# Designs tried in a protein design run: designed miniproteins, single chains. Part 98

Each design is a single chain, and the fold is of that chain. pLDDT is the mean over its residues in the fold that is shown.

## One batch from the design tools (miniprotein)

Design m3418
Fold by ESMFold2-Fast:
Structure m3418 (fold): chain A 82 residues (1-82)
Amino acid sequence: SAFEAEVAAALARLEAQRPLSRAERLALEIQALGQYALRNKDEELVKKYEELVKKAEERIKKGADEVEVLEELLRELKEELE
């Protein structure tokens, strides 16, 4: 998809500066999706993004595995793009 191509290009540019950890890569993909929603003025997706990110942050603060939470968050956000 156009979104996936844009995210892949952005990640490649960042990795050219230094290697990214798995958690950092996931966080940057999630951030890129938020920026994509804002640029496309998709208010419903922006609202869903903010709610899901807040829920994920609370889970991590309560001791959930960061990588697992970020993978679940990215999956849920990608489902909202359908």
Scores: mean pLDDT 77

Design m3419
Fold by ESMFold2-Fast:
Structure m3419 (fold): chain A 69 residues (1-69)
Amino acid sequence: GAAEEKEKLEQATELARSLLEGAKRYIEEKYGGKAVLEQVDETHFVLTAEVDGERYVLELDGEELLELL
């Protein structure tokens, strides 16, 4: 039902956030780089990192993760 679909989307969105928070921490601690995690909409997160003058962008969407689970 609609409630079950909403709960699954919220779980996938929380997983997306947790994965990018882990990546941010790893980049900052392991490489001494700077990383910024931004929520661009209700389910979509963007992690922008700079390491040794190079820029990396990682994007995760809870809706896309739901399709992979």
Scores: mean pLDDT 81

Design m3420
Fold by ESMFold2-Fast:
Structure m3420 (fold): chain A 96 residues (1-96)
Amino acid sequence: QPQPFDQLTDEELLAALKSPDPRTQMQAVAALARRGPEHLPALLEALKSPDPGIQVAAVRALTELRHPEAIPVLQELAKDPSASPLVQREAEAGIK
């Protein structure tokens, strides 16, 4: 699968997170996760998005990183009744 965002610099990916287009934000989140844990703060910020699609992308990114700091955040999100059912399911899957 072609991943055009994998060809962007870290600076360009961080700029894409500020895009008004949720699709662009989700692709940037996924690409930053593949760069490793140095962008963990940006991924945790994406998790606070009001857009459930961006939240799902951030949950998947944090799950792929398997970083210990992300585990408590995913556990809280899985139990959050204000989160969409899709976001809760992704968070529950991520902590197993």
Scores: mean pLDDT 74

Design m3421
Fold by ESMFold2-Fast:
Structure m3421 (fold): chain A 83 residues (1-83)
Amino acid sequence: SLMDLLAEEIKKKLAQLREELLKLKEQGASKAEIEQKGMELLFHYQKDIIAWMRERGMSDFEIQRALVDMTLEAQKILDEIFA
């Protein structure tokens, strides 16, 4: 379904986010640098998801919900990296 395709696209981007932030941590980046990079990557991935959803005629409400969910999952990833 379209919702299953959306979930897979978001999952893929969040996996890329996690991988890039873990790589920065391994390279000795500070917490502030990792948080800044996390915000930049999230913003970039959210732009891609907005475009993907709009191309498929999804509503502004559905887009807003997806963006909120992505933000919460990204925060969870950051919390796990610093645990």
Scores: mean pLDDT 90

Design m3422
Fold by ESMFold2-Fast:
Formats: structure tokens, C-alpha cells, sequence
Structure m3422 (fold): chain A 84 residues (1-84)
């Protein structure tokens, strides 16, 4: 068994992980919106971005959903933005 990481490294890894999770969620959500993928997957990704307080990312996805005419995703993005 490897020794546990120092507290400072754990906090830094959490911050880095949250940024990576947000980046991946944004990319995957954009792909699903463009490909008209499952709404349930998009909803989960939007929820992740809301939890991480990624307001700009949510606004970007809202604009994209409006441009492609995906009303379901646009409504979800607006709802999550209002809850921030």
C-alpha cells in the first residue's frame, strides 16, 4: 500500500480534478448537443457544470443549444443558470 498524499497535494489535486471534469463535461455536452444525443446525458453534464459553478460554460451551452434549435437543452441550461 502506498502512503497517503500530503494534505496540500490532496487539495491541489481536487482543484485540478474539478477543472478537468468541467472541461470534459463542456466538450462532451457540446458534442451531444451537435449530434442530438440523449437528453439525459446532456442533463447530467449540465448538472455537473452547475455543481462546479461554471456559469460561462453553461451560457456557452445555452447559446449552442439555441443555435441548433435544441429547445430541451436550452431550457435545462437556463434552469441551471437561474439556480446559480
Amino acid sequence: PKPPLPKEEIEKLKEERDKRVAERALEEAKRLILEKGPISEVERLLETLKELKREEDLKELLELAKEVGNEEVAELAEKYLEEL
Scores: mean pLDDT 80

Design m3423
Fold by ESMFold2-Fast:
Structure m3423 (fold): chain A 112 residues (1-112)
Amino acid sequence: HHMEEIEKELKRIEEKYGAKVTVADHLTGDGTLKKVLTIEVDPSLPFEEQLKALEEAVRLAKRYGFDAVVLSNLPSDERGRELVRHTVRLQREAGLKPTPAELYLREKGEEV
């Protein structure tokens, strides 16, 4: 629960960091249903500000018991890949399961 508190935190992240954050259910390839936060960062912002938005989303995910944070609307360049790699690092450090981000990197031929 805590839906009202979650909605306030999502709005705060959007207002402060220009990132769109939503709650979603994600079905994994092994048939498990995961509750995730989907985040779309503003690619026009400095990279450091984009990273702060990811840090906020990971903190919120940990606080409210979400399984993972998923990036959406990623640039297809190396900067987009670096955002995903950073998200994997942040989620692992927070004790989350960054399976969607790991799958994205494996699809791009990266070892994670």
Scores: mean pLDDT 77

Design m3424
Fold by ESMFold2-Fast:
Structure m3424 (fold): chain A 67 residues (1-67)
Amino acid sequence: GAMEQRGLEAARYRRELLAQGKSAVEAGLEGQKKFPLSEEQKKVTEEIGKRLREIGDELQKELQERR
C-alpha cells in the first residue's frame, strides 16, 4: 500500500543518514522533510498544524520580546 511504501522509503532514508553518522532524531527529522506525509494525511494534519504554526509563531515572538 501507499502508506507502507512511503514508510519503507522513509525508513531507508533514515538508515542511510544513520550510516552517515547522523543521530536517530536528526535522521527522523530529515526523513520527514524528504518523505512527507501523503497528500490526504497532509491536508488533515495541516488543518491542525496551521493553528500550531500560528501559536508557535506567536510564542516565538513573545519569547524573543522577553529575552
Scores: mean pLDDT 65

Design m3425
Fold by ESMFold2-Fast:
Structure m3425 (fold): chain A 83 residues (1-83)
Amino acid sequence: TEEVRKEAERISEEADRLSEEGKKGTVEEMKQNRQILIDQRKRMNELAEKSTPAEADAYRQAASSLDGSAYENELALEKKEKE
């Protein structure tokens, strides 16, 4: 549905924001941001299981976006820890 797509889009936008903030924070803040991304991904997968096939597609795309953001945070965290 339209509402499902908008929710997934908003979560993806939030993930991008957390990814950028994570690159500038302390190691602790970066770890917290990564955990938020992981939790949101789990939520998207749970919603996909309860949705119609079309709605599930939107949630799975959001989960994929969250995975990418979590990976970027992991790379930034590794770089920060070496400083």
Scores: mean pLDDT 74

Design m3426
Fold by ESMFold2-Fast:
Structure m3426 (fold): chain A 93 residues (1-93)
Amino acid sequence: MKEKERRLAVLLTAAGILLAGAWVEGDEEAVEELRPLLLEAIRRFEAGDWEGAAAALEELARRAEELARETGSERLAALAELAREAAELAREL
């Protein structure tokens, strides 16, 4: 249980780093749309609301995948994959 929580925290941190990278590369509109979804996932995680965290991460993954296709951003594509992994992990908590 604690190991899964720690892994989820690492994935949330990595998601933040990917968003910062996308911002630096000029995908500012995409980052502005995705940032609130990541912050909601973090808020739910801190509250121990694993189901709510999973739902926010699924929405983040869906939106990031759509924006990755529109922008061609490899970072947004990586974010979508990471957010899906994080959502699955959150459901196991």
Scores: mean pLDDT 85

Design m3427
Fold by ESMFold2-Fast:
Structure m3427 (fold): chain A 79 residues (1-79)
Amino acid sequence: GVVEEIKKRIRELAKKNGGIISGEEAIRALKELGDALGVPVEVEIGFILRVIGLDLDNGGLTEEEALELLEELVRKAKE
């Protein structure tokens, strides 16, 4: 399914880049997942702002941080 395909992409990107996901790639994954799950725009914006904060503070997200955000978005989509 779409969730597993996006998670696989995040893991492959992290493997290529020493365990780090760029903010751009994390935002792209969240937008693709949000669109697929019909997530409200205001919820999606909240997740994007969290990615921007992590990217500014750390120069990117860890694989674990990126996957956690995707899993949290899936949980919110079921509300």
Scores: mean pLDDT 85

Design m3428
Fold by ESMFold2-Fast:
Structure m3428 (fold): chain A 99 residues (1-99)
Amino acid sequence: SMAARRARLERQVSLLKEQLDDLINKILELNPKYQRYVDRLKAEYAEALSLPDLEERVQRLTQLVKKAQEILRIINEYKKNPNITEEELDKRIDEVLAS
């Protein structure tokens, strides 16, 4: 039913919000200097939450969770790999946030 579909989408939004909040916190826990990336994620997050269509909201939040996961992965790789410069870190994260 349409009501059951709406309830499912609303539950998906709630779970995606929790996942995104957790990932944002993990990024900030690594280093406060990553606040600049978090601010950009939060701007897209606010935009996603303003979408009137629940399916589009789920899709945008799903994309943001993937972006946050990729940012966290890139930062962790940067911490372990001395060949990755801070300029390359910024470029890779800018590319993720632009996607």
Scores: mean pLDDT 90

Design m3429
Fold by ESMFold2-Fast:
Structure m3429 (fold): chain A 80 residues (1-80)
Amino acid sequence: RFQTIMQVMDIILSLPVGTRVSVSQISRTTGQSPSSVRGALRFLESGGIVSFDRRTRQYVRQRVSDRQRRSMNSAINSSR
């Protein structure tokens, strides 16, 4: 689970701010199912990394602060 989130986050952070995110493209790139990619995107949305745009019905890459990146990385990598 965390492995998928890390891979999706890496791809998202490589995109310019405001880029529309394709679930199919990420699924193909990461080798993860579209369902797993959507789960990862929902997690990243809770952290402010992406936001769902109702007009295009796609996730959009948001500007990420150093604090947000650190917080998300900690949440993904630090688990008991």
Scores: mean pLDDT 74

Design m3430
Fold by ESMFold2-Fast:
Structure m3430 (fold): chain A 61 residues (1-61)
Amino acid sequence: MVEEEAKKLLELGEKFAEAVVEVDKRAGRDLSAEKENIAKAWALGIARAIGDEEIAELIEK
């Protein structure tokens, strides 16, 4: 169950990273190589902010 929640956060993080890359391309920057890092960082940040260490550990792996 916790694995499903971690996966859902990573999927949301991927959508967030896609939006960030699209916006930055309009500004003349390219962050496409950082998509996975942005997605993981966002998801990990959310998990830690809400205090869920189990989900945070799953995202780190």
Scores: mean pLDDT 77

Design m3431
Fold by ESMFold2-Fast:
Structure m3431 (fold): chain A 57 residues (1-57)
Amino acid sequence: MLSQEELDKARRGLEAALAAGVLSEEQKERAWEGVETAPTADEAQRIGVRTITLAGR
């Protein structure tokens, strides 16, 4: 499980993307579930970035 700082960073990224209209609340929740259960910070960042990239296209 990630540290609180890594979780906060990932959460802010997803919230910023939601605020920008790049993804929906449902997409944010799914990405957040993946981030919370990710074994490493790198994996969590990939989940977040991939979700934002796919939603923005």
Scores: mean pLDDT 67

Design m3432
Fold by ESMFold2-Fast:
Structure m3432 (fold): chain A 68 residues (1-68)
Amino acid sequence: METLSLAEARAALDTLRAHLLATPSLSTEEKVAALRAAGEELRTLVAPEDHAALDAYVAALVAEVRAA
């Protein structure tokens, strides 16, 4: 099984964030739940040493969505 790089995981999260922010009919909590679910799935593909950086990135995107 090939490990996904942190950069690839972040790119996937950026794509999802862009789609969620372009969908104003979704509630903030629905957008946050989608980002957290994606982050959890990506955690299974990313090396354990990168988990803290991935978690921090998800938290930053969640904060951005909540501020929007």
Scores: mean pLDDT 83

Design m3433
Fold by ESMFold2-Fast:
Formats: sequence, structure tokens, C-alpha cells
Structure m3433 (fold): chain A 100 residues (1-100)
Amino acid sequence: DPPLSPAEKEILNLAKRLLIELLGEVDRIIEEGKRNNDPEGAKKRIEELVERALEEMKREIERKGKELNVPESVLEKFLEEVERAMENLLKTALERVDEL
């Protein structure tokens, strides 16, 4: 793969940080659902959290991309990768709740 530019690395690091924060919140919701024997409530909270987090991540990535003068085509690719990662995160989280 060609090396990422410094600007692209900053966007990637921002996206990774936001995803790590989201995973921590998802883990808390799953543990609460397990303790309270409320898997359906946990699923709803996860779906709402992931929807909100996706919109916030897209906004932050777009803002950072503009600050760093990243080409729109590159920014669109990062947004597509984030959307795909969020879909995979949601699917995995809901599967984890189904195993409770």
C-alpha cells in the first residue's frame, strides 16, 4: 500500500480514537443488559448509540479533512470505511447481546 500522508494519518488516528471510545460505551451497555437481564433494552441502546456515534464521527472527520485540505475523494473513502466499520461493529455488538 502507498504510505499515508500526514493529513491522512491524522484522520485515521481520529477515527480510531472515536471507535475505541464507542467500543467502551458498547461494552458498558452489554454488561448492563447482562446484569439487568434486559437484552432487548441493551439492543435498542446500542442501535441508538451507534446511529448517533456514526453521525458524530462523520462530522468530525469532515471537519478535520477540511482543516487539513484533504481531497474530497480521499475524504469520501475514509467516510465509506467508517460507515463499513460501524455496520460491522453494530452487527457484532447485537450478536454479543444475543449470546446473553
Scores: mean pLDDT 86

Design m3434
Fold by ESMFold2-Fast:
Structure m3434 (fold): chain A 112 residues (1-112)
Amino acid sequence: SLYSNVLLAAYLLAKAGLLPEEEADRIAREFDELNDNSGAMAKADPKGVVRMVDSKKSSGEIAREDAEVLDPAMAGYVLDLDDLTGARLKADPRKIDLDGWAAELRARLAAG
């Protein structure tokens, strides 16, 4: 899901050394609170409700807007990470290779 993509992006960035581990943990706690209280989600994240009705935006654009609201540090990376992991995350979440994807992201950044 979009929610899971942002959470995985936070940990992927932390593994790659691009985001402090403390920030990844903070994002995880914030998303955990939203997941535990689905009835309160609209109050905590009004843009989550907008995602359900705005079919004109790509999943990456919606994820970036959500990241900008929940954690602005994530916004610059969300689209780049969607290109790298989005198809793999949509295909099968059980195939998550966070260490390998972090190494790939680090190599791509070193190359350009």
Scores: mean pLDDT 52

Design m3435
Fold by ESMFold2-Fast:
Structure m3435 (fold): chain A 61 residues (1-61)
Amino acid sequence: LSDEAKRALLKAVKEAIDENPDASTLEILQRAKEIVEKMDIPEEVKKEVLTALDNAIADLQ
């Protein structure tokens, strides 16, 4: 992941946790994905972050 993608990922996960502190890891990752999709960031960075989140979600299921 690029440094920009890492920053976007951390921001999305933090926002997801702040919104629902009692949420499961799976719920946090799914919410982070929604947050990333709405971010004003380059499409290439967005694709990197969404791919990383999709891989993490798949590994949990």
Scores: mean pLDDT 82

Design m3436
Fold by ESMFold2-Fast:
Structure m3436 (fold): chain A 93 residues (1-93)
Amino acid sequence: MTKMEIAEEYLKENNESLDSPFARLLYEILGLPTDGSEAPVDVEKALEEAKKSDVDVERLERVLNLLNENEEVDEEVAEEFKRLMRAVLGERA
């Protein structure tokens, strides 16, 4: 799965709109601006958000590095990322 596919699937699964601050933060972390320009995953921003929760920051960092190093990741990596991001961003859907 690509970063864009992961972001779209995450928003759909959590019933989030692209206009939410939550969705904007997710897109910024993945380096996916809503205007269509691509950037690398913002690992530092993700880890700062993770520090506000009891998430395994080392595990999150490994997953984010896999997303940065590969244009596509396995479904297992995508599912782990989504689980970690639910904990980081909170289930405030």
Scores: mean pLDDT 70

Design m3437
Fold by ESMFold2-Fast:
Structure m3437 (fold): chain A 107 residues (1-107)
Amino acid sequence: VKYPEHPLLEGLPEELKRLITHGRIAANAGLLELAEKLFQEAIERFPDHPLPRIELGEVYYLAGEREKAIELYLETLERFPDDELTREYVRFLAKLFKLEEVLKALE
């Protein structure tokens, strides 16, 4: 697994890994509504894992729903405050997408 491409995929349950993989394929194909549904299913089934929320935030950003992406990333940081990999991955995406509100939360 190459960081940051798969920073949170190591050791995931097979079902979660499948949902994340299919969601990413859908997003890369421009099927953003399908990607959103797959990541929402992953959040519902695996609410204790940060990755589905992070992936959904990227889909919201790609769909032009910047405010939803910001809110979801902030919620992810609040739910997983002691998870350094989650904080680093969210920081990377916030810098990439220029989400100043998320970067301030990481100060």
Scores: mean pLDDT 81

Design m3438
Fold by ESMFold2-Fast:
Structure m3438 (fold): chain A 83 residues (1-83)
Amino acid sequence: SPTDKALAVLDATIAQLEQLLQEHPDLPQEVRDRIRAIIAELRQLKQYIADNPDDSVGITLALFRAMALSSEALLLLREHEKS
């Protein structure tokens, strides 16, 4: 279903960010804390989608929010790799 695909995308995104934190143990604590907060919000968005499988608009908005959060996390990682 479209809901199952949305959940799979969020699961993959969460796993990728957790893997990137593991691969970059020397990141500043403030950056690690922000990425962990982003992962926590992604888990909340995943729970919303799971609890509201018929809310197509809400699922779409949750996915847009997840994309924004993922972009923020990746930009933080990129900035600290180059600095």
Scores: mean pLDDT 86

Design m3439
Fold by ESMFold2-Fast:
Structure m3439 (fold): chain A 96 residues (1-96)
Amino acid sequence: MIKKIKEEAEEAIKKAKELIENKEDIEKIAEELKKALEAILKLLELGAEEEAYRLAEELEELWKKIRENSSDEEIQLIQELTLPLLHERFQEELAA
């Protein structure tokens, strides 16, 4: 189970990177970021914290690239979907 979820997160991050490089539709990029976040959250639930945090760091680096290459409107759309929840979730887990 953990291996499959990890692979799903890694694939979603890779696909999001490719969509960004190809300047594809922002909704497609957001959808892949959402898949990555959901997989990371499942890893946390299963106790695979080390894998989850590593993937979260990779997702944060990807988000930084999106901010550099996207309009304010596109950035707002992505922020509303998953990335703020990812940061909040990991802060709570770190405190626990």
Scores: mean pLDDT 71

Design m3440
Fold by ESMFold2-Fast:
Formats: sequence, structure tokens, C-alpha cells
Structure m3440 (fold): chain A 68 residues (1-68)
Amino acid sequence: MQVLATAEVPPEDVEEVAKRLNELGREHGAGAIADPEKGKVTVAAPDREALERMLEELGLPYKIEELE
């Protein structure tokens, strides 16, 4: 089961933030998707702890969502 979170970032920074999250996610089996039009990055991780750790390292406000 994967968990998702969404973080709000300035549209100019969305691509860089997604890149950073993908770099961090490699060791946790996680990935990030950029949505520059909405100023959002969505992160998927195998567990909540990995998800929270990646987002906390970047200091981003986020909302966790569970995915079946």
C-alpha cells in the first residue's frame, strides 16, 4: 500500500522540489510528481514515515492522503 501527500510550492520551484523529492525517494522507494500549473507536488511512498521525512527535510507544508 502506498501513501500520498500533496505539498504547495511556488510554481517556479515545483520542478526543483519534485526533483529533490525524487532524489530523496530513491532510498525509500518513493517518487514525486510535479504540477506546476497548480503549484503542487504529489509524493507517493511505501509508508507514512518515509513520506513525512522527505517533506520535512524540504520544510514544505503538506497534507497526507492514504491510497489503496
Scores: mean pLDDT 73

Design m3441
Fold by ESMFold2-Fast:
Structure m3441 (fold): chain A 84 residues (1-84)
Amino acid sequence: SLLEKAEEYEKKAKEALEKGDGGQFLRYATTSLALRLLAQGKISEDQARQLIDLGKQLAKAYEAGDWKKAEELGKQIEALLEAA
C-alpha cells in the first residue's frame, strides 16, 4: 500500500539523517511525505510526482552547495504543501 511505502521511506530518511547524508535524507523524506499525503487524499498523483521531483532537485542542489537554488526549490515545495 501507499502508506506502507511511505513508512519504508520514512525509516530510510531517519537512517540517512543518522549517517549525516543530508541529500539522501531529503530524497527519502520528500518521497515519504508525498506518498503519505497521496494515501490520505490530500494531494493528487501529479502533485505527489511534483513533490518527489522537487525533493530530488533540492537534494542535488544541497549536495552541490547551490544554496540559492536550494532556497528556490524549498519555496516551491512549501507552496505545494500549503495548497494541500
Scores: mean pLDDT 89

Design m3442
Fold by ESMFold2-Fast:
Structure m3442 (fold): chain A 75 residues (1-75)
Amino acid sequence: SEVEELAKLLKEKLGLDEEKAKKIAEELLSYPRTLSREEFEEIGKKFGVDPEKLRKTYLEFEIDRGMELIKRGVE
């Protein structure tokens, strides 16, 4: 699932335990749009993680997913 994929990336980049990473992934993916920087700051504060690292990790995840969908769509 997308939650599990994002949670794995959060564990690797932020050094989080599995439970916290999954909770953060669920929160981020609950939004039907890309979050604002302010929303990342609020979530980072809520979970005690660096909001800039959180934002960069999430954007990396979204970019990788977008690139994968584009590659699949042109084949």
Scores: mean pLDDT 76

Design m3443
Fold by ESMFold2-Fast:
Structure m3443 (fold): chain A 85 residues (1-85)
Amino acid sequence: MSDEEKALELEERIREKLDQLSEEQRAEVMKRTEPIIQELQAQVAALVEKHGLTPETLQQMYQLALEAAEKILAIVEEVMKEAEA
């Protein structure tokens, strides 16, 4: 699978798990993931500003998105586990 396909699959898994969480638990996930999202946005903006939209920049953006999605999924799973305890 491409990095783009992997990122989309992880996004769907995150969305499905978030739908199983309470409103309070979703707020906790948002709080814990905010720094990750901000860092991703800053890194993507810096790449586009410095290099423009090239195939190489797009590949780096997908890699950064994949890494961020994996971190977000881990946080969602942690909050879900806390809810089950």
Scores: mean pLDDT 79

Design m3444
Fold by ESMFold2-Fast:
Structure m3444 (fold): chain A 81 residues (1-81)
Amino acid sequence: GAATEEVQRLIARGDELIARGRQLLRDHPDDKQAVLRGIALVLRGIGLRTEAVILGERYYKEKGDKEARELGEKERERGLK
């Protein structure tokens, strides 16, 4: 449903930002501005993934959306690796 789609969008956006940030750090390690931008993208991506976890738990608790919760739990496990 729409709630599950919102959790999926946050995960996908978070993953995209983390990947872009890591790529900047790999390609431009001696460029201070690129390094700072890369770090900022990684941190923002982690923030979006954390929002997905919280949103998934909230939808499960408030509306019994088990699918949204399962997506959030899976993302929490990925964040610990």
Scores: mean pLDDT 79

Design m3445
Fold by ESMFold2-Fast:
Structure m3445 (fold): chain A 108 residues (1-108)
Amino acid sequence: EKEELYEKVVEKLRKQGLESIERFLELLRETGILDEEILETLLEAIEAGEKGPDDAEAVAKAKASLQKLYAFLSDPERLRRLLEAAGIERSDEEIEEATARLAALAAK
């Protein structure tokens, strides 16, 4: 179930040349924090992008999906694990600052 969603998201990202987002998904999977909700959120954002910026409903969905992504990453332990999997070392203070910024972006 989750594997089917993962493959669908990865295929769409590759078709659009969004390698940075594909790598982000790999890191989420490697850290074990990837869940079905984040996969569905990314799929909704990609599909909204396919409709184009003139579709107000698609733009609203993309915005909501980004807010869910920011909220998901605003957990300090999730962000730390993701960065560690990428080989990126950050201090606790840097993680706290980054998650505070992500939480602010998620809040409207």
Scores: mean pLDDT 71

Design m3446
Fold by ESMFold2-Fast:
Structure m3446 (fold): chain A 98 residues (1-98)
Amino acid sequence: GELQALADQLEEAALALVRAALAGDLEAAEAALAEIEAVLARLEALGAPEEIVKLARRIVEAAKELIKAVKEKAPVEKLIGLALRILGDVLELKRAVG
């Protein structure tokens, strides 16, 4: 359904964000964040269940923290920790949709 397609799009955008962040590619990371924010906006517009919207909001917040960490040249351990948090929330969102 449409929620599953949005969850798949969110996963692809999150993976693109993580790859860009670990490569130090800020332009690609910001493009991936814009895609993640677009998925959140679509989930809210569709009236998705509160638990799904809350997970998507947490993913957006963590994605913004990851981009900030890249800009500040944070240690790779911090980037990995934020990436794992994002991917974990994406997997939980996909489970909630399915």
Scores: mean pLDDT 91

Design m3447
Fold by ESMFold2-Fast:
Structure m3447 (fold): chain A 98 residues (1-98)
Amino acid sequence: SMEAEELKEQLKELSERLTALASKATAYLSIEDDPQLISQIVELISLLEQAYNKLQEIKRLLAEKEPDLEKIRQLLNETTSLIEQAEGILNAIQAKIL
């Protein structure tokens, strides 16, 4: 498989994970009245905004005539870390609500 195609599949997976997390965070924020939980949801949203900005940069780099594959891999790794941190926070929030 071409390296660029593999990186595009990783981008798609991370974009789908981000969308699912953002949907859940927004749903919890709309019903939560506990200030501590609201604070955790806001932190979660901040991590998702950072991940979103990195995904937009990855899309821009992949659209270039000669994509910098090493930089794209670095940004994908950084984005994966942010998404995993966000998933951890969401799991902690869900454990308190459920």
Scores: mean pLDDT 87

Design m3448
Fold by ESMFold2-Fast:
Structure m3448 (fold): chain A 76 residues (1-76)
Amino acid sequence: MELTPLEQAVLMALEKAGKPLSVSELAEMLEVSQSSVSKAVKRLEEKGLVKSYRSKSGVTYYDLTEKGLKLLEELK
């Protein structure tokens, strides 16, 4: 499975954080636009590598799946 550099960076950022992150938090950490991160997390979710969580305040957070962790081991 081929991942874009941004998709790889998102997976690595989620692993390093060890917690769910919002699109805004990922954009700040990776110094890219929120629109770029939004597209990347959508593709990663479609691949089953991240999972989305809707908070009570209406913010969507993304977390690394077990499948995402296994794929990340192959990128190291």
Scores: mean pLDDT 82

Design m3449
Fold by ESMFold2-Fast:
Structure m3449 (fold): chain A 85 residues (1-85)
Amino acid sequence: MMPKEVQEFLNTPYEKGYEAGLTLKEEEWEKYLEEVEKKKKELEAEVEKKIAAGEIPDTAGLRLILKTYDYEIEGFKKGVKEKKE
């Protein structure tokens, strides 16, 4: 099983996204999602560039950071769905 520290690290962005989906106005939902996805893509590009240059020793830690954006997006989608229902 995943260590508790890793679970908490991934759960925090999920909860952040979930609260944003519940609390933000509908007109702000697309902008919020777009900003999170943009940050993920920018980090992915930077990570790939640095790995190719041999500058990054902790690829596992970087994969976890990328997963935080996925978890925030999933939390946001869940919050939006529950707010609509």
Scores: mean pLDDT 75

Design m3450
Fold by ESMFold2-Fast:
Structure m3450 (fold): chain A 75 residues (1-75)
Amino acid sequence: SMEEAIRRAELRGQLYSRLVKAIRDKDEKEIEEVKKEFKTVFKLSDKEIETIINNAKNALNQQKEWDERLERERS
């Protein structure tokens, strides 16, 4: 149903947010738990999960580079 689709989208968003936080915090245990949830709940392949992780890492790296640039301009 539409309601089930919305609930799945919400859960996927929550898992992605947990993944981003875990990568930022270098929480290897939480990263592994989120990977298992993507695999069991959403039935994603290892390749799809790796793509999600790489996208999250790239987003965090871009934010870090932006923050470092702004800090350098303040001096």
Scores: mean pLDDT 83

Design m3451
Fold by ESMFold2-Fast:
Structure m3451 (fold): chain A 113 residues (1-113)
Amino acid sequence: SKVIDTLNQIKSQFLNKVNEIRDKVRAGKISKDEALDELNTFLIELYNKAKKDPNISKEDLEKFESLLVQFGGEVQLRLNLAKSNEEAALSLDRLSKRFQKRFDEMIKEIEKE
């Protein structure tokens, strides 16, 4: 399915960007605040790309938006609570793994419809 292919590409872009930012935070190349700003900018760009994609229905877009909103909220909370770059990076790693599973669940739900 073209929709499933597009969603898998979006999932890969999402995970790669979160892991990139995680590694930069862990290395001390960016601050927690810079990581949060970069992630928020990326989530908006990712949503806008999905919104313009003719293969993604309004219903599928709403599921994707819900996933991004939940991720953004949790990132903000976890990075604000983190007391070190390592703690922030560990939080991003855990969120990346959890949201990978949530992406997989969303894609399976869409594939069955």
Scores: mean pLDDT 88

